# Designed miniproteins, single chains, part 2

Each design is a single chain, and the fold is of that chain. pLDDT is the mean over its residues in the fold that is shown.

## One batch from the design tools (miniprotein)

Design m37
Fold by ESMFold2-Fast:
Structure m37 (fold): chain A 98 residues (1-98)
Amino acid sequence: MSEEDIELETLVALAEIQLAIALNTARKHKAPQEVIDDLEKAGDYLAEFVETRSPEALEKALEYAEKGLQRLVDLGLATPSQLESVKKLLEEAIELAK
């Protein structure tokens, strides 16, 4: 396994953990279903990336993660720094997956 492969897998795993925490918070605080759906789609696309290694799956994960997390920030259920952390992890993963 290359160093790039280990780094990529680590970035994806960290993003998955942070998204799972955000989704759990959204569910506990009964966030709008649209927000829950967006976060679940982000997680589904990360799972698709693990199976397919398709960079397009990571780009879709970033799209839905950013949408769902921004709405959670607007609702006071997440911080801007949590959104930026997930965004940075997924943007770095996309660059390594190319």
Scores: mean pLDDT 87

Design m38
Fold by ESMFold2-Fast:
Structure m38 (fold): chain A 55 residues (1-55)
Amino acid sequence: GPASNGAAGAAAAGNAGADRAGQEAGYLTKVHSGLQGGDSGTSARAGGEAGRAAA
């Protein structure tokens, strides 16, 4: 069948949702892993905070 231009819009919306959810879940997961003996956490939140501070 022919390509649907509506599908591109849906994909873009899905990407935005995934980004947001990943930002939230990534931060929480990184903190949890860090508490269990990982040396990470700053990178996950720094990315989100930098974007927010720039706004």
Scores: mean pLDDT 52

Design m39
Fold by ESMFold2-Fast:
Structure m39 (fold): chain A 92 residues (1-92)
Amino acid sequence: GAALQKKFEDAVDSLKKAGISATLSLSGDSISLSLSGLTPQQQIALALTLLGLKLEGATVSISISGDDISASISGLTDAQKDTLADVLLGLS
């Protein structure tokens, strides 16, 4: 819904203010995410969250190259989307 879209926009803006390049698109139950400039600890936190979503039944594709991480996720519930947005906010 609109509240989740706004929460993701706020998360992306927070990451950009922290010096992280962030791009996110949300379409239905699908999310595409690309982040650059992450610390190793931030990469681990995000990767563990994405793996957790995959274990809960979401379809997740993750690519990590240096300080860049990209992910494509589908089959997300609204609760899973909210969890991902909270993790992204916490990376700043």
Scores: mean pLDDT 82

Design m40
Fold by ESMFold2-Fast:
Structure m40 (fold): chain A 90 residues (1-90)
Amino acid sequence: MAAALLARAEELAARGLEADAAGRHEEAARLYGEAARLAALARGVPEEAARLYGEAVELYYLAEKTGSEELREKALELHKKAVELYEKAK
């Protein structure tokens, strides 16, 4: 499972980079978020924490592209929650 998840994460990250280069920022955000989630799962992060981390990556990318402070704050909140869930699972 881990090897398959990591391979898929790498594929999605590469597709995200292509979408970003093409100006498809919403698609790039989704792809980067999903890649981050799968990479976290491959490293043994619990599913709920991995999901929140993926959402944080997606929102942080969109915040950087749009300059939205609201999205940046939301991304940081989700990232903090993901870390807290991961630490609690230890």
Scores: mean pLDDT 86

Design m41
Fold by ESMFold2-Fast:
Structure m41 (fold): chain A 58 residues (1-58)
Amino acid sequence: SKEEEIKKLLEELKKKLKEAKSQEEMNRIVQETHKRLEELGVSSEEAEKLLLRTYLSV
């Protein structure tokens, strides 16, 4: 389902953020995930909220 794809994408985001070695790398990962969320039909506003919540959980 779409919700399962979003959840999986956010779990991958958490892993990538923990492995990131620079702020620039973290920014790239976040931007890439934002684009993928929009491709799944998530609005830009909702994607920003999901990304922020995920970032703060790491």
Scores: mean pLDDT 83

Design m42
Fold by ESMFold2-Fast:
Structure m42 (fold): chain A 61 residues (1-61)
Amino acid sequence: GAAAEAARRGGAAAEGPGGGAAASMGHLDYWSKEGQRAGTAAASAGADGETAGEAAMRGSE
């Protein structure tokens, strides 16, 4: 449900900064491909989801 997804998005932001730095130290080729997919999905869900989710929940309700 929406409540469960909101909780996941809040936590995703904490994972991003630490995981991102570690990934950068990894393999350039592998990081480039997986970083693009994971980065886009995680960053979009974390940053956009957190901000948009909060505004949408308040405005929608």
Scores: mean pLDDT 48

Design m43
Fold by ESMFold2-Fast:
Structure m43 (fold): chain A 104 residues (1-104)
Amino acid sequence: LAAALASIKAQLIALGINAALASKIVATVADAAAAIAAGDAAAASAISAAATAELLAQASSLTEIAVVNAVNNAVSLAVQTNSIATLLASLNLALANLNAALKA
């Protein structure tokens, strides 16, 4: 998990996301993953909802908005499947798609 979170942070920085915002996003993913691992779907959803509102208020670009929405969607899918692997896979796919769009 720690290595996966470090990879996500590096991808966010590569997308041009501000380092402070990237750190907040990674912390949200880590907290949601811990709640999912504990079997607490309600806590994972609450963490994502609270963080999404705060992060969207701080988002200054379409890329930042897209990343915050990707995190919210990834947590929702992970809650439905009770799977940290789903959380990480969904988020990594969304970040890869955003990076490809920015490079094309």
Scores: mean pLDDT 76

Design m44
Fold by ESMFold2-Fast:
Formats: C-alpha cells, sequence, structure tokens
Structure m44 (fold): chain A 72 residues (1-72)
C-alpha cells in the first residue's frame, strides 16, 4: 500500500541521516587518532560510533520488515 511505501521512504531518510552522522564521527575519530588526541576523547568517539551503528542496524531491520510486507 501507499501507506507502507511512505513509511519506507521516511525510514530510508532516517537511515541516510544516521549514515551521514556516522561518516562525520568516523572522520572525527580518524583525525583524533592521527593527531594523537586524549584517550578519553578517542573513547567517547568510539562509543558514539557504536551507538550510531546500533541505530542504523535497527532502522535497516525495520526497512527489511516493511519491504517484506510490500513484496507480499
Amino acid sequence: SSELEEQLKKLKEERERLEKELEEVKKELEKAIKEKADEKEITLLEARLTVLEGAIAFVERRIEELEKKIKE
């Protein structure tokens, strides 16, 4: 249905937003490592990466569930 397609579109937009944020944090982490930043700063960036990866995985699972319903 068009309703499921609209929900899918919103989830894909949320995934894109989270992926962009993940890219930014990865770049910050690479810079922090290259510049030999404080261990606490590196640890916080690594923690943020883990949270974002989990959020993306959750959204991707929801996308798969909706795509399965649409392709019935």
Scores: mean pLDDT 86

Design m45
Fold by ESMFold2-Fast:
Structure m45 (fold): chain A 120 residues (1-120)
Amino acid sequence: KLDLFQEKLAEMFEELTDKVVEKGYLKEIQALPDDSLERLAHLISLALGLKTPEALEMLKRAIELFKEAVEAILTENDLEKAKKYIEELRELAEEARKKGLEKLAEFIEKLAKMVEELIK
């Protein structure tokens, strides 16, 4: 269960890295911050073509909710808390979609689905 989750997460980050390189953002990747959360948010924002501070903040919130949901499952064994974070992720995806941020909405929905599969 955990091994499959880690493998899918690694595949997702590898795919995002490949897309960023393919789009010609190599210099931007090299300039990414050392902080792991900030680094991940910037890498994903480049892959998704996010250009506004609002979109970046929504992405950061999605990553925080994802982390909290995973911790609720793996560390706390609190499935109800995890389900609450999944609902918040789906609500955030709908908000992103209403703002025309379709790629961000799709990404947030993928995060919610990954947490849901981890519960199963």
Scores: mean pLDDT 74

Design m46
Fold by ESMFold2-Fast:
Structure m46 (fold): chain A 64 residues (1-64)
Amino acid sequence: ELSEEERAIADKLVAEYGTDAAKIQAAIAKLDLSPVQRAKIALYVYTQAGLPLEPVRAGLELAE
């Protein structure tokens, strides 16, 4: 579950980049957050944008 701060970041990324997965990933990678927090934001953004979640799920498994 996303915190209010994580949700605000995710909503901003959806509004700014829409369905551009490469730009979304680059922006998330530059966030000063833990790998788990970045993965949660990526899952939310990808779900809202209707993008495939398989790469994000694989990343979460590796972060464990």
Scores: mean pLDDT 70

Design m47
Fold by ESMFold2-Fast:
Structure m47 (fold): chain A 59 residues (1-59)
Amino acid sequence: MSIEEFVKKAYEAIKNAAKTPEEAIKGLQRLKDYFRKTLSPEEAEKAEKVMDKYIEELK
């Protein structure tokens, strides 16, 4: 599974589990920090771009 597909699935799971948009945004921000620490810089940048798009959509 690509990093972009993984982020999309994680976003859907977080969005469905969150009771408010603010909780979903916090979940995505935590996942973004996790990716920054666990992925290569190149993969982390790809994941961050996709997650930032979803975070903006939830605002």
Scores: mean pLDDT 79

Design m48
Fold by ESMFold2-Fast:
Structure m48 (fold): chain A 62 residues (1-62)
Amino acid sequence: NAEEYLQKGKEAYRDGNVLLAIKYYEKAIELKPSPEAYRLLGEVYRDMGELEKAEEYFKKAE
């Protein structure tokens, strides 16, 4: 479920697999949008230097 995909995304990101982390966070959002999922995806884009995209996801996280 969505929570499992968030957990897998966090593990992938910790391991340095950024693309896999994004894929898992996107799957979590598809199953159940949540402030946590949007925040985590925003953090990944911020760390990649995609600041405008990060701001958009942070806005969706409330």
Scores: mean pLDDT 85

Design m49
Fold by ESMFold2-Fast:
Structure m49 (fold): chain A 70 residues (1-70)
Amino acid sequence: RIVEAAFRLFVRKGYENTTLREIAEEAGVSVGTVRRHFPSKEALYQAVLAYAVAHPEEALALAREVREEE
């Protein structure tokens, strides 16, 4: 899913170093598909924050795994 791919990349690389193209590639969709659902990187970041609030235990587990892989 786009939001999960974005969360993983933001945790690994940080917001500034992550592009919509990389998020699309990680999610297995086109950049056009990402832009259709999220018109900006900022809009996608808002969705990622909503995901973390809705799934705090899953988000924490994923964040820990990503940081260790780094």
Scores: mean pLDDT 75

Design m50
Fold by ESMFold2-Fast:
Structure m50 (fold): chain A 113 residues (1-113)
Amino acid sequence: SEREKLRKRLDELVARAQQLIDELRKNFGKDPEKALEIARRLAEVADEMVKLLETAVQRGLASREDIERALRTLGEIYDEVRRLAKKYPELQPIADRVGEALRRAQELAQRVR
């Protein structure tokens, strides 16, 4: 079903985010260039996640649980990238990008009852 397809894609994006967060933590303080690249990939996952949610909400396929799960993951991505941006200012545009994705997902949460 379309809902099963949405759930599988959301599961894949959440798993990818968790893997990238772990990689980011392992490279923190060791390789700033790798940390920047991983942070950029996290921003791409955040963008994909919010786009998936926007499409799902428009089609009436997204549940409150789907939105809440995505908000949790987006919040975790934002906290990690924002923390790094405090030490590496070049990450600030990436943190802003993730923050925008989080804001868009929060607006979607208001549409789903």
Scores: mean pLDDT 85

Design m51
Fold by ESMFold2-Fast:
Structure m51 (fold): chain A 87 residues (1-87)
Amino acid sequence: GDALEAAKLALEAGKEALKNAETREQLSLAIAAILNGIGGIFLAEKLGDDESAARDALSGAEVALKAATTEKAKELAEKAIELARRA
């Protein structure tokens, strides 16, 4: 299971989306992705709850993909989605 890695990638995707956000909607989605990524990391590392971590990582990655305006942000979000689904 790659739940922790998926959560870390969702966080990075959210950060890239935030860095390049041009609208209030993009800002809100990027922040939501960051919070889900942080939550997923906490669930995996602190609680050992890989199932919940994968779910939060998937949610965060999907929101990050919606917020993404750059190729880098899209690639990070897509990788996070793939890993979360395998977890």
Scores: mean pLDDT 87

Design m52
Fold by ESMFold2-Fast:
Structure m52 (fold): chain A 75 residues (1-75)
Amino acid sequence: MEMREQAIKTAEEAVRAGVEAVKQAKDIKGITQGIGLALSGIGVLFDTEKGLVEPEEALKRAEEVLRRARELLES
């Protein structure tokens, strides 16, 4: 898989995980954190699509956001 394509797919997964964290949140803090992660994923997706970031860095950022969103869902 091309690095750029992998970064885009990972960023999309990060956005979905952030949205799911909002849906599963039990309090305002959880909702706020989920929204922040979804927006971070959107930011990575935007920067990658516009070529504002190198594919390797985009993938690293997308993986970090996805990891944090998954951690929030597991809490």
Scores: mean pLDDT 84

Design m53
Fold by ESMFold2-Fast:
Parts: structure tokens; C-alpha cells; sequence
Structure m53 (fold): chain A 80 residues (1-80)
């Protein structure tokens, strides 16, 4: 069974990640969100990888999409 995580970009567009578990779904959602952000912001591949890893770490106990969204925001602040 696949897990889905939904994140929002700054414009409110929904980005959906799917995976075998919450960590994999979070990784996919964050990867897609960073690709959208890369269209307007210069984000290196190394920085994207660090943000993905940090978001998964911070979201390990997340039970809602909002908690994953907050983990992403915190990961961006810590990596940048």
C-alpha cells in the first residue's frame, strides 16, 4: 500500500508525493516541491539533497500533511 504526502508551494499549489511509507512519500513530495521552487530560485542539487534529508528527519513522527509542511520550512531555514 502506498502512502501519500501533500505539500503546498508558496502559491498554494498542491504537490503530492507517494511512497511505501511516510519517509519515502515525504522525500518524493519535497523533491517535487524543490523542483517547482527551482524555477524561481537558484537552488543547487546539493542543497536540495540536504533539504530532503533534513525534512525526512524532522518529519519522522509527523501525523499530518501540515506537520510535514512545517518540517520542510524548518529544514529550509536550517540548511540555508
Amino acid sequence: MKVKVTLKDPTGKEIVGEGENVAEATKEAVKKLLEELSKTHNISEEMKEKIIEKTVELAKDAKTNEEVQKAFEEAVEEVT
Scores: mean pLDDT 80

Design m54
Fold by ESMFold2-Fast:
Structure m54 (fold): chain A 76 residues (1-76)
Amino acid sequence: SEAERLLLEALQLVVEALMTEAEDADEEIARLVRALAEGLERALELVRELREEYKKMKEKLEEAIELLERALRLLE
């Protein structure tokens, strides 16, 4: 769906930004950035499952959004 496409594109862009930031980061910042990337990978897995679980689509989307918001807050 359009919503799935936009969410996947947003996740991809955030992962790219986090990986770029990690390249020149000190050890502590690099650990945080890697943790954020792991959270986003889990969010991507949830979005992929939506195709099989249309009945729970809203709940899975909300879960993915919560993971994204958590990752973004760690960058603040």
Scores: mean pLDDT 67

Design m55
Fold by ESMFold2-Fast:
Structure m55 (fold): chain A 67 residues (1-67)
Amino acid sequence: MSEFEKLRERVLEEHPDLDPEAIEQAAGIVENLEKRNPKLKEDSEEERYRFLLAVARMLQLADEIDA
């Protein structure tokens, strides 16, 4: 399992209040950003976790605004 997959699982475990769909979408976005900017992988595990969590929360909030 990749380090990124471990971060995704950590978000799922620690934040069951978040929609799993939003977490999966956020994971795809963050992974794509890391592929385009490899320097993002040099961030600490905690920074990468916080970034993933922030993206997931923003996606969920955006969905709530559109509803």
Scores: mean pLDDT 76

Design m56
Fold by ESMFold2-Fast:
Structure m56 (fold): chain A 55 residues (1-55)
Amino acid sequence: SEKTEKARKIAEEAIKNNLSDEELRKKLREAGFSDNEIENILKGVKDKKEELEKE
């Protein structure tokens, strides 16, 4: 749960600041997430950014 909340905050920061996928991946790795977790979070953020960019 703590890790999930941390991931959410990092993902929101990435969206707000228009961070690249590479920057987001680095932040998540530094926060202690596994490669699988990072990939899932990255996909979610990318999907959100795509929607936001259209709107």
Scores: mean pLDDT 75

Design m57
Fold by ESMFold2-Fast:
Structure m57 (fold): chain A 56 residues (1-56)
Amino acid sequence: KEEELKKEMKELIERQNELIKQRDAALSAGDLETARKLQQEMLEIGDKIGELSLEL
């Protein structure tokens, strides 16, 4: 169980890093709507990481 939670947390962190790259690319392209959507998804991932941290 604990090993599985740590694996899920690692996957969420990797996804968050990918979203950061995509957001920065969208901002560079002037695509503010896409950047906003990516920021929202980053917040959702952050919340999930926080929840998993409480389980550990």
Scores: mean pLDDT 81

Design m58
Fold by ESMFold2-Fast:
Structure m58 (fold): chain A 63 residues (1-63)
Amino acid sequence: VLERAREALERAEEALRAGDAAASLTYAHQAGVLASVAGDEELLRRAVELAREAKALDPTAQA
């Protein structure tokens, strides 16, 4: 579960760097759910932060 959460987080970061707010938000959401299931508070906080940045980039983006 942790490995999948990390992969989703990396995908979210890549999408954000590429300017793809919708993809970034989707991957950040997925990473957050996986991190929550794994009990990894640090990973969860990073996922939430990325989701906020994606929303700031495009407020109309949907997960």
Scores: mean pLDDT 77

Design m59
Fold by ESMFold2-Fast:
Structure m59 (fold): chain A 89 residues (1-89)
Amino acid sequence: TEAYSKLSEEKQKALELLVKKIEEEFGVEFDEKTIEAVAEFLLGVEELTVEVLTRAGAYMLQSVGVELNKEVLEKLKKISKEVLEEVKS
């Protein structure tokens, strides 16, 4: 995607890992339009944080009709922490 290509290597890796981990955990598949929208969001972000990645993941899950309850949000926070640790190491 165009926005994805403009992301830093760290942000590209973070988005790629976030998509992969969420798709595996929730048994969903995200389309190119949803991934592009998240890439555009991340372009405007100065720093990758657990909160930023959790917001991105929540948006993606809502786009495929997953309800955001406490269990889902806790899983997203855990995934976001794992992604952030992997991209900053």
Scores: mean pLDDT 86

Design m60
Fold by ESMFold2-Fast:
Structure m60 (fold): chain A 102 residues (1-102)
Amino acid sequence: SLEERVAELKRRMDELIAELDSTVARLQAKIAAGTLTLEEVRQIRADVDRKVSELTGEFARVVAELTDEQLAELTPHLQRLQDAYSRFWDLVDAAEAALRAA
C-alpha cells in the first residue's frame, strides 16, 4: 500500500541518517589518527552518494502519489537526511583538500 511505502521510506531515511552519522564519526577518528587516505575518502564519498541517490530516486518516483499529509510526514525525515548529508559532504571536502595538500 502507499501507507506501507511511506513507512518504509521513513525507516530507510532514518537508517541512512544513522549510517551517515556513524561514517562521519569514523572519518573524524581516522583523521585524528592520521590514517585516512585520499583513496578511502573517495571510495566512501562514492558509496554514500550512490545510497543517497538511490533513496532520493525512490522518493521522487512516489512523491506525485503522496497526499499533502503524507508529504508532511516525510518532510522532517528528508530535512534530517539533508542535514546529515551536508555534514558528511563538508567533512569529506575538507579531508580531501587536506590530503591533497600533504
Scores: mean pLDDT 87

Design m61
Fold by ESMFold2-Fast:
Structure m61 (fold): chain A 72 residues (1-72)
Amino acid sequence: MKEDVKKIAEEILGVKPVTDDSKFLDLGGTPSDRLILADKLEKKYNVFIPVDEKLKIQTVKDAIELIEKKLA
């Protein structure tokens, strides 16, 4: 799961490597890139993420923790 999230983030941002501590803003990501990441994760893991939670994703670790919370 964690490696899949990192790979999806790398694909969206077009940069490698992406680590747990990578901040989307530091990698040139926009708020729209965070929404795209969250949408891909919703479809991949069959979970629902409200827009307010999607906008709280600042790091790859935040995205991983959000998916773990939704799957629990």
Scores: mean pLDDT 77

Design m62
Fold by ESMFold2-Fast:
Order: sequence, then C-alpha cells, then structure tokens
Structure m62 (fold): chain A 70 residues (1-70)
Amino acid sequence: SHLRRVEEAVRRAEEALRAGDLEAAAEALREAHRAARELAEEVGAEEAERLLRPLAERGQEVADRVAEAM
C-alpha cells in the first residue's frame, strides 16, 4: 500500500541520516513525499493526514537534520 511505502521510505531516511548519507536521506524523504501524495489522492487529504500522523514527526526530524547539514 502507499502507507507502507511512506513507512519504508521514512525508515530508510532515518537509517541514511544515521549513516551520515545526507543525499540518500534526502532522496528517501522525496520518496516518502511522493508516496504520501499518492495516498492522499487515493483516500483523501484528511484521512491521509490521520494515517501519516505517527510518521510526520519522524520525517520532519530527518528533514530538519538534513537541512542543518546541507
């Protein structure tokens, strides 16, 4: 499912950041964003936000750390 793709992409972004691979972390975040958009198109924006809420903080933390380092 698109939700699983977001979960896997966020996990990869966290792993890449932990390894110091900022480019891989940024690419994984872009994949998460694309999958989140596809989920919103399938289930609607409000439902997608509810489903993605547990991942939103994790994704934002990675994005903030990548932005600080680049």
Scores: mean pLDDT 83

Design m63
Fold by ESMFold2-Fast:
Structure m63 (fold): chain A 62 residues (1-62)
Amino acid sequence: MSKRQLILLAVSYQIRGVAYRWEGRLDKAAEEYRRASDLYAQAGDDDSAQRLQERADQLAEE
């Protein structure tokens, strides 16, 4: 899979995470953010991967 495709897929999961957060489904939001983080890491975007992992961890503490 190309780096561009991985980033596009990561963005899609990030959007789903935001949607679940707005619905109050924090557990599902965290899972979607972790999936996005993994995809950013695979694309070599470690900074975006770390930021999303941190957001997922914050949601899991609520």
Scores: mean pLDDT 81

Design m64
Fold by ESMFold2-Fast:
Structure m64 (fold): chain A 80 residues (1-80)
Amino acid sequence: SKEELIEKARELFKEARDLIVQGKDDEAISKAKEAMELYKEAGDVKGAIRALRVLYNTAERLGHKKAAEELKKMIEELEK
């Protein structure tokens, strides 16, 4: 169901945030991409954008410039 896709996506974004905090940026971006695709499959693009912005803010605050730029690109692609 759409609800199951969104719940799995939320779990993956939570994991991605924890990975950014741990400095595991490449793994975090991988989880964020998987979660983004699940939100897209569920038809909840706004939910994906909101979650990606939370990750972007976390990466920016912690000084993870490369991860922040990658997350920003994902947000911009969804806003087109």
Scores: mean pLDDT 88

Design m65
Fold by ESMFold2-Fast:
Structure m65 (fold): chain A 84 residues (1-84)
Amino acid sequence: DLEKLEKAALEKAAELIKKAEELGEQAVKAEEAGDLEKAKKLRAEATELAIKAAEIAAPAASEEFQRELRERIEEIRAKVEALL
């Protein structure tokens, strides 16, 4: 059932991007607390998860979904940078 596999891939990509967003938030909070090493590690993990989400979604996703996913990845980067 290819449609079920496609939906599972998109759902997994969504979970990964949500986790990346949460790690990005934690990185911002760590930076505000002065824990620069923790912030750097969390930023790296968030970026890696966002990239994995994009890779998983690419073959299964519509162009519109891929665009939205890319925008969310950029928002994670911008949000982390804005408080550094």
Scores: mean pLDDT 74

Design m66
Fold by ESMFold2-Fast:
Formats: sequence, structure tokens, C-alpha cells
Structure m66 (fold): chain A 101 residues (1-101)
Amino acid sequence: DESLRQEILENLRKASDLSDELIEYLVDLALDGTDVSTAKIALATSIVELARAGKRELALANADELVRLGASPELLLALADEVEASDSEVAAYLRELAKQA
């Protein structure tokens, strides 16, 4: 549903200060509507928040959990790009996890 997609996109852009690339993956997860997809959204947004707050060890633990739940390589790469300026080590770890997926 394109109308629902656009509404979710606009709400995420206003609320989260995330890149359009990352928001597009989060919208796809939101439209899937499963408990697992909801958990992936929560973990992905938490990784960004924790990296921006300098909480590297917690960000890495949430990245491991996100992969355990079956996150796509594309989502992991979008997250790596999002956090690169805040924590390059978290970004490097996310890129390494994407290669293993």
C-alpha cells in the first residue's frame, strides 16, 4: 500500500533523524507486521541511538541480536553507513556481519 508506505516514511523522517536509506528498510519491516520485524526495527534504532551516545559495547550486542533474528545484509550495511560518523568501530562490525549473512 503506497499510501500507508508514504505515511510511515513521513512519520519516521519527522521523529527519528535517520537517513532516507535506513528509513526505507525500516518501513519495509513495519509493513511486514510480524513480531520479529518489530524487534528488528527496535534493535536497528537502538544500535543508532547507542552508537550516537558512545555506548559501543551495547550497540555491538544489539547488532549480534539483530543478526540472530535474521536481518538482511542490506539493512546491516545501511546501519553501518548511519553510524559511521558516530562510531567507526560499530560501523566496521556491522559491515563484517553483513559479509557473513
Scores: mean pLDDT 81

Design m67
Fold by ESMFold2-Fast:
Structure m67 (fold): chain A 87 residues (1-87)
Amino acid sequence: AMQRVRVLVDLELDKDTSPEEAVAQVIAALEAAGARIHDVRYLSFEGEDGKIHLLVEVDAEVADPAAMEAALRQVPGVKSVRILPVK
């Protein structure tokens, strides 16, 4: 059965990489894993190391959270993925 989850993805990008392109890659990975996306929020900021840090929060329904996590970990720049069940 589909379950509702909140997905938190932390990414590090080079200065020349667009946050919008990285968000699109996260969305593509979620859709490839069969997730139904309800909402996407993101925040980007430049770190002291000269990299752009990107925090992506997704509200989605998914049948297989483990497969979704595996797909997200293949996205370039992903440092961490957290999946939280929601009521």
Scores: mean pLDDT 83

Design m68
Fold by ESMFold2-Fast:
Structure m68 (fold): chain A 61 residues (1-61)
Amino acid sequence: SVEELKEEAIERLLAANGDWEEEKRILAELIQRLRELGLSPAEVSEAMNETMLEASKRRKE
């Protein structure tokens, strides 16, 4: 599901711990997987924004 993909990406972003190259890879992979699920560009953009915001919040504890 979209929520499972978002949660997986959040966990991977937290594990990357500011490794910009790995974060780029994680985000690119998430975009591709969301597109494969049939999400529109707007839906992909919203899911990406939510993923990045949640990862940022969890990094701050």
Scores: mean pLDDT 81

Design m69
Fold by ESMFold2-Fast:
Structure m69 (fold): chain A 82 residues (1-82)
Amino acid sequence: SAEDYLKKGRELFKQGKFDEAIKYFEEAIKLDPNNAEAYYELGLVYFASGQLDKAKEYFDKAIELDPNNEKARQLKRLADAP
């Protein structure tokens, strides 16, 4: 299920295995393209790896699907730095 891919992706992210975590979150999105959490988690991995442009893209999608995701809004502002 998409939830199983999200759980494995988070586990890999905690281990610092960013490329592997990304693949699992991408599989979660393939199973459920409207899963706001999967886009948010992808944004977190890209943010942590310094890929700020990709992080902003995924945070935007997470906010589009869940406008109440305050953490995504905060991290997008940090990635977009004035």
Scores: mean pLDDT 86

Design m70
Fold by ESMFold2-Fast:
Structure m70 (fold): chain A 88 residues (1-88)
Amino acid sequence: SPLLAPLPEEVRQALLELSRAVSNGDVEKAKEYAERLIEAAQGDPAALEWALTFLAMLSAIAKSAGQTEVAEVLDEYADRLAERLRAL
């Protein structure tokens, strides 16, 4: 989407795939793409902050949709990413 255009391509693609996994309620794919998102954003504090924002937004969407297990996975990865940002 145009809103993701300034992000590195790998980060943008991981975000789009993660959004798809969340929409499908696919817990295992949500884990896979959350991990890929963090990996793709590695070394870029701005990309990591953007990734954290998206993980939090997708978690809120999952909770609103009753996808508790997906939301728990997203919250876990958001916490891990927040810890990484604090270390930078």
Scores: mean pLDDT 81

Design m71
Fold by ESMFold2-Fast:
Structure m71 (fold): chain A 68 residues (1-68)
Amino acid sequence: MSASVQLIESLSPEELRALVLEVIEGLRRQGWSPEEIRALLEGLAATLSPEHAAIVREVLAERLAALE
């Protein structure tokens, strides 16, 4: 796995939720659209364990809906 995926897999569910929120906010500040952020994080989720992927998708659904 890439270094980023290995780091994410080592996080607790709470740490992963916090990281995903920070990533979404950071990308939003850089001018990424909600669709672009969703595509990037869905691609990442596809490389994670089902439990971690579920957390990423939950945060995406909650946070990006609020930004639209």
Scores: mean pLDDT 75

Design m72
Fold by ESMFold2-Fast:
Structure m72 (fold): chain A 109 residues (1-109)
Amino acid sequence: MIDEALAEIQRAGDEIARVFEELRAKATPEGVQLFREAFEKALPHIVRASRAALEGDPEAARRHFDEAIKVLEEAKKKSTDPLVQEALDKAIEGFRRIGEALVRLAEAK
């Protein structure tokens, strides 16, 4: 359902924001910057997935969110900081939930 999908997207977004706040409190400035850059690179793909979902294109929505996940996974592989790796894992989980909700939104009648 549209309302349920939107609520899921909002919850996952709030969780990602909390992860970033915790990372800022505990990690080095360099670690925070790596997470920020990864997130900024992933966001355009999530925006494209959201547009595809609103246009009723579940295949395009899935394709775009997969690209967002790839960006975050690549950033995780480049990081040697366990705190940054954990934050990126939580962000990947959040983006996967957003992507699944966007696909459901696209499929909603």
Scores: mean pLDDT 81

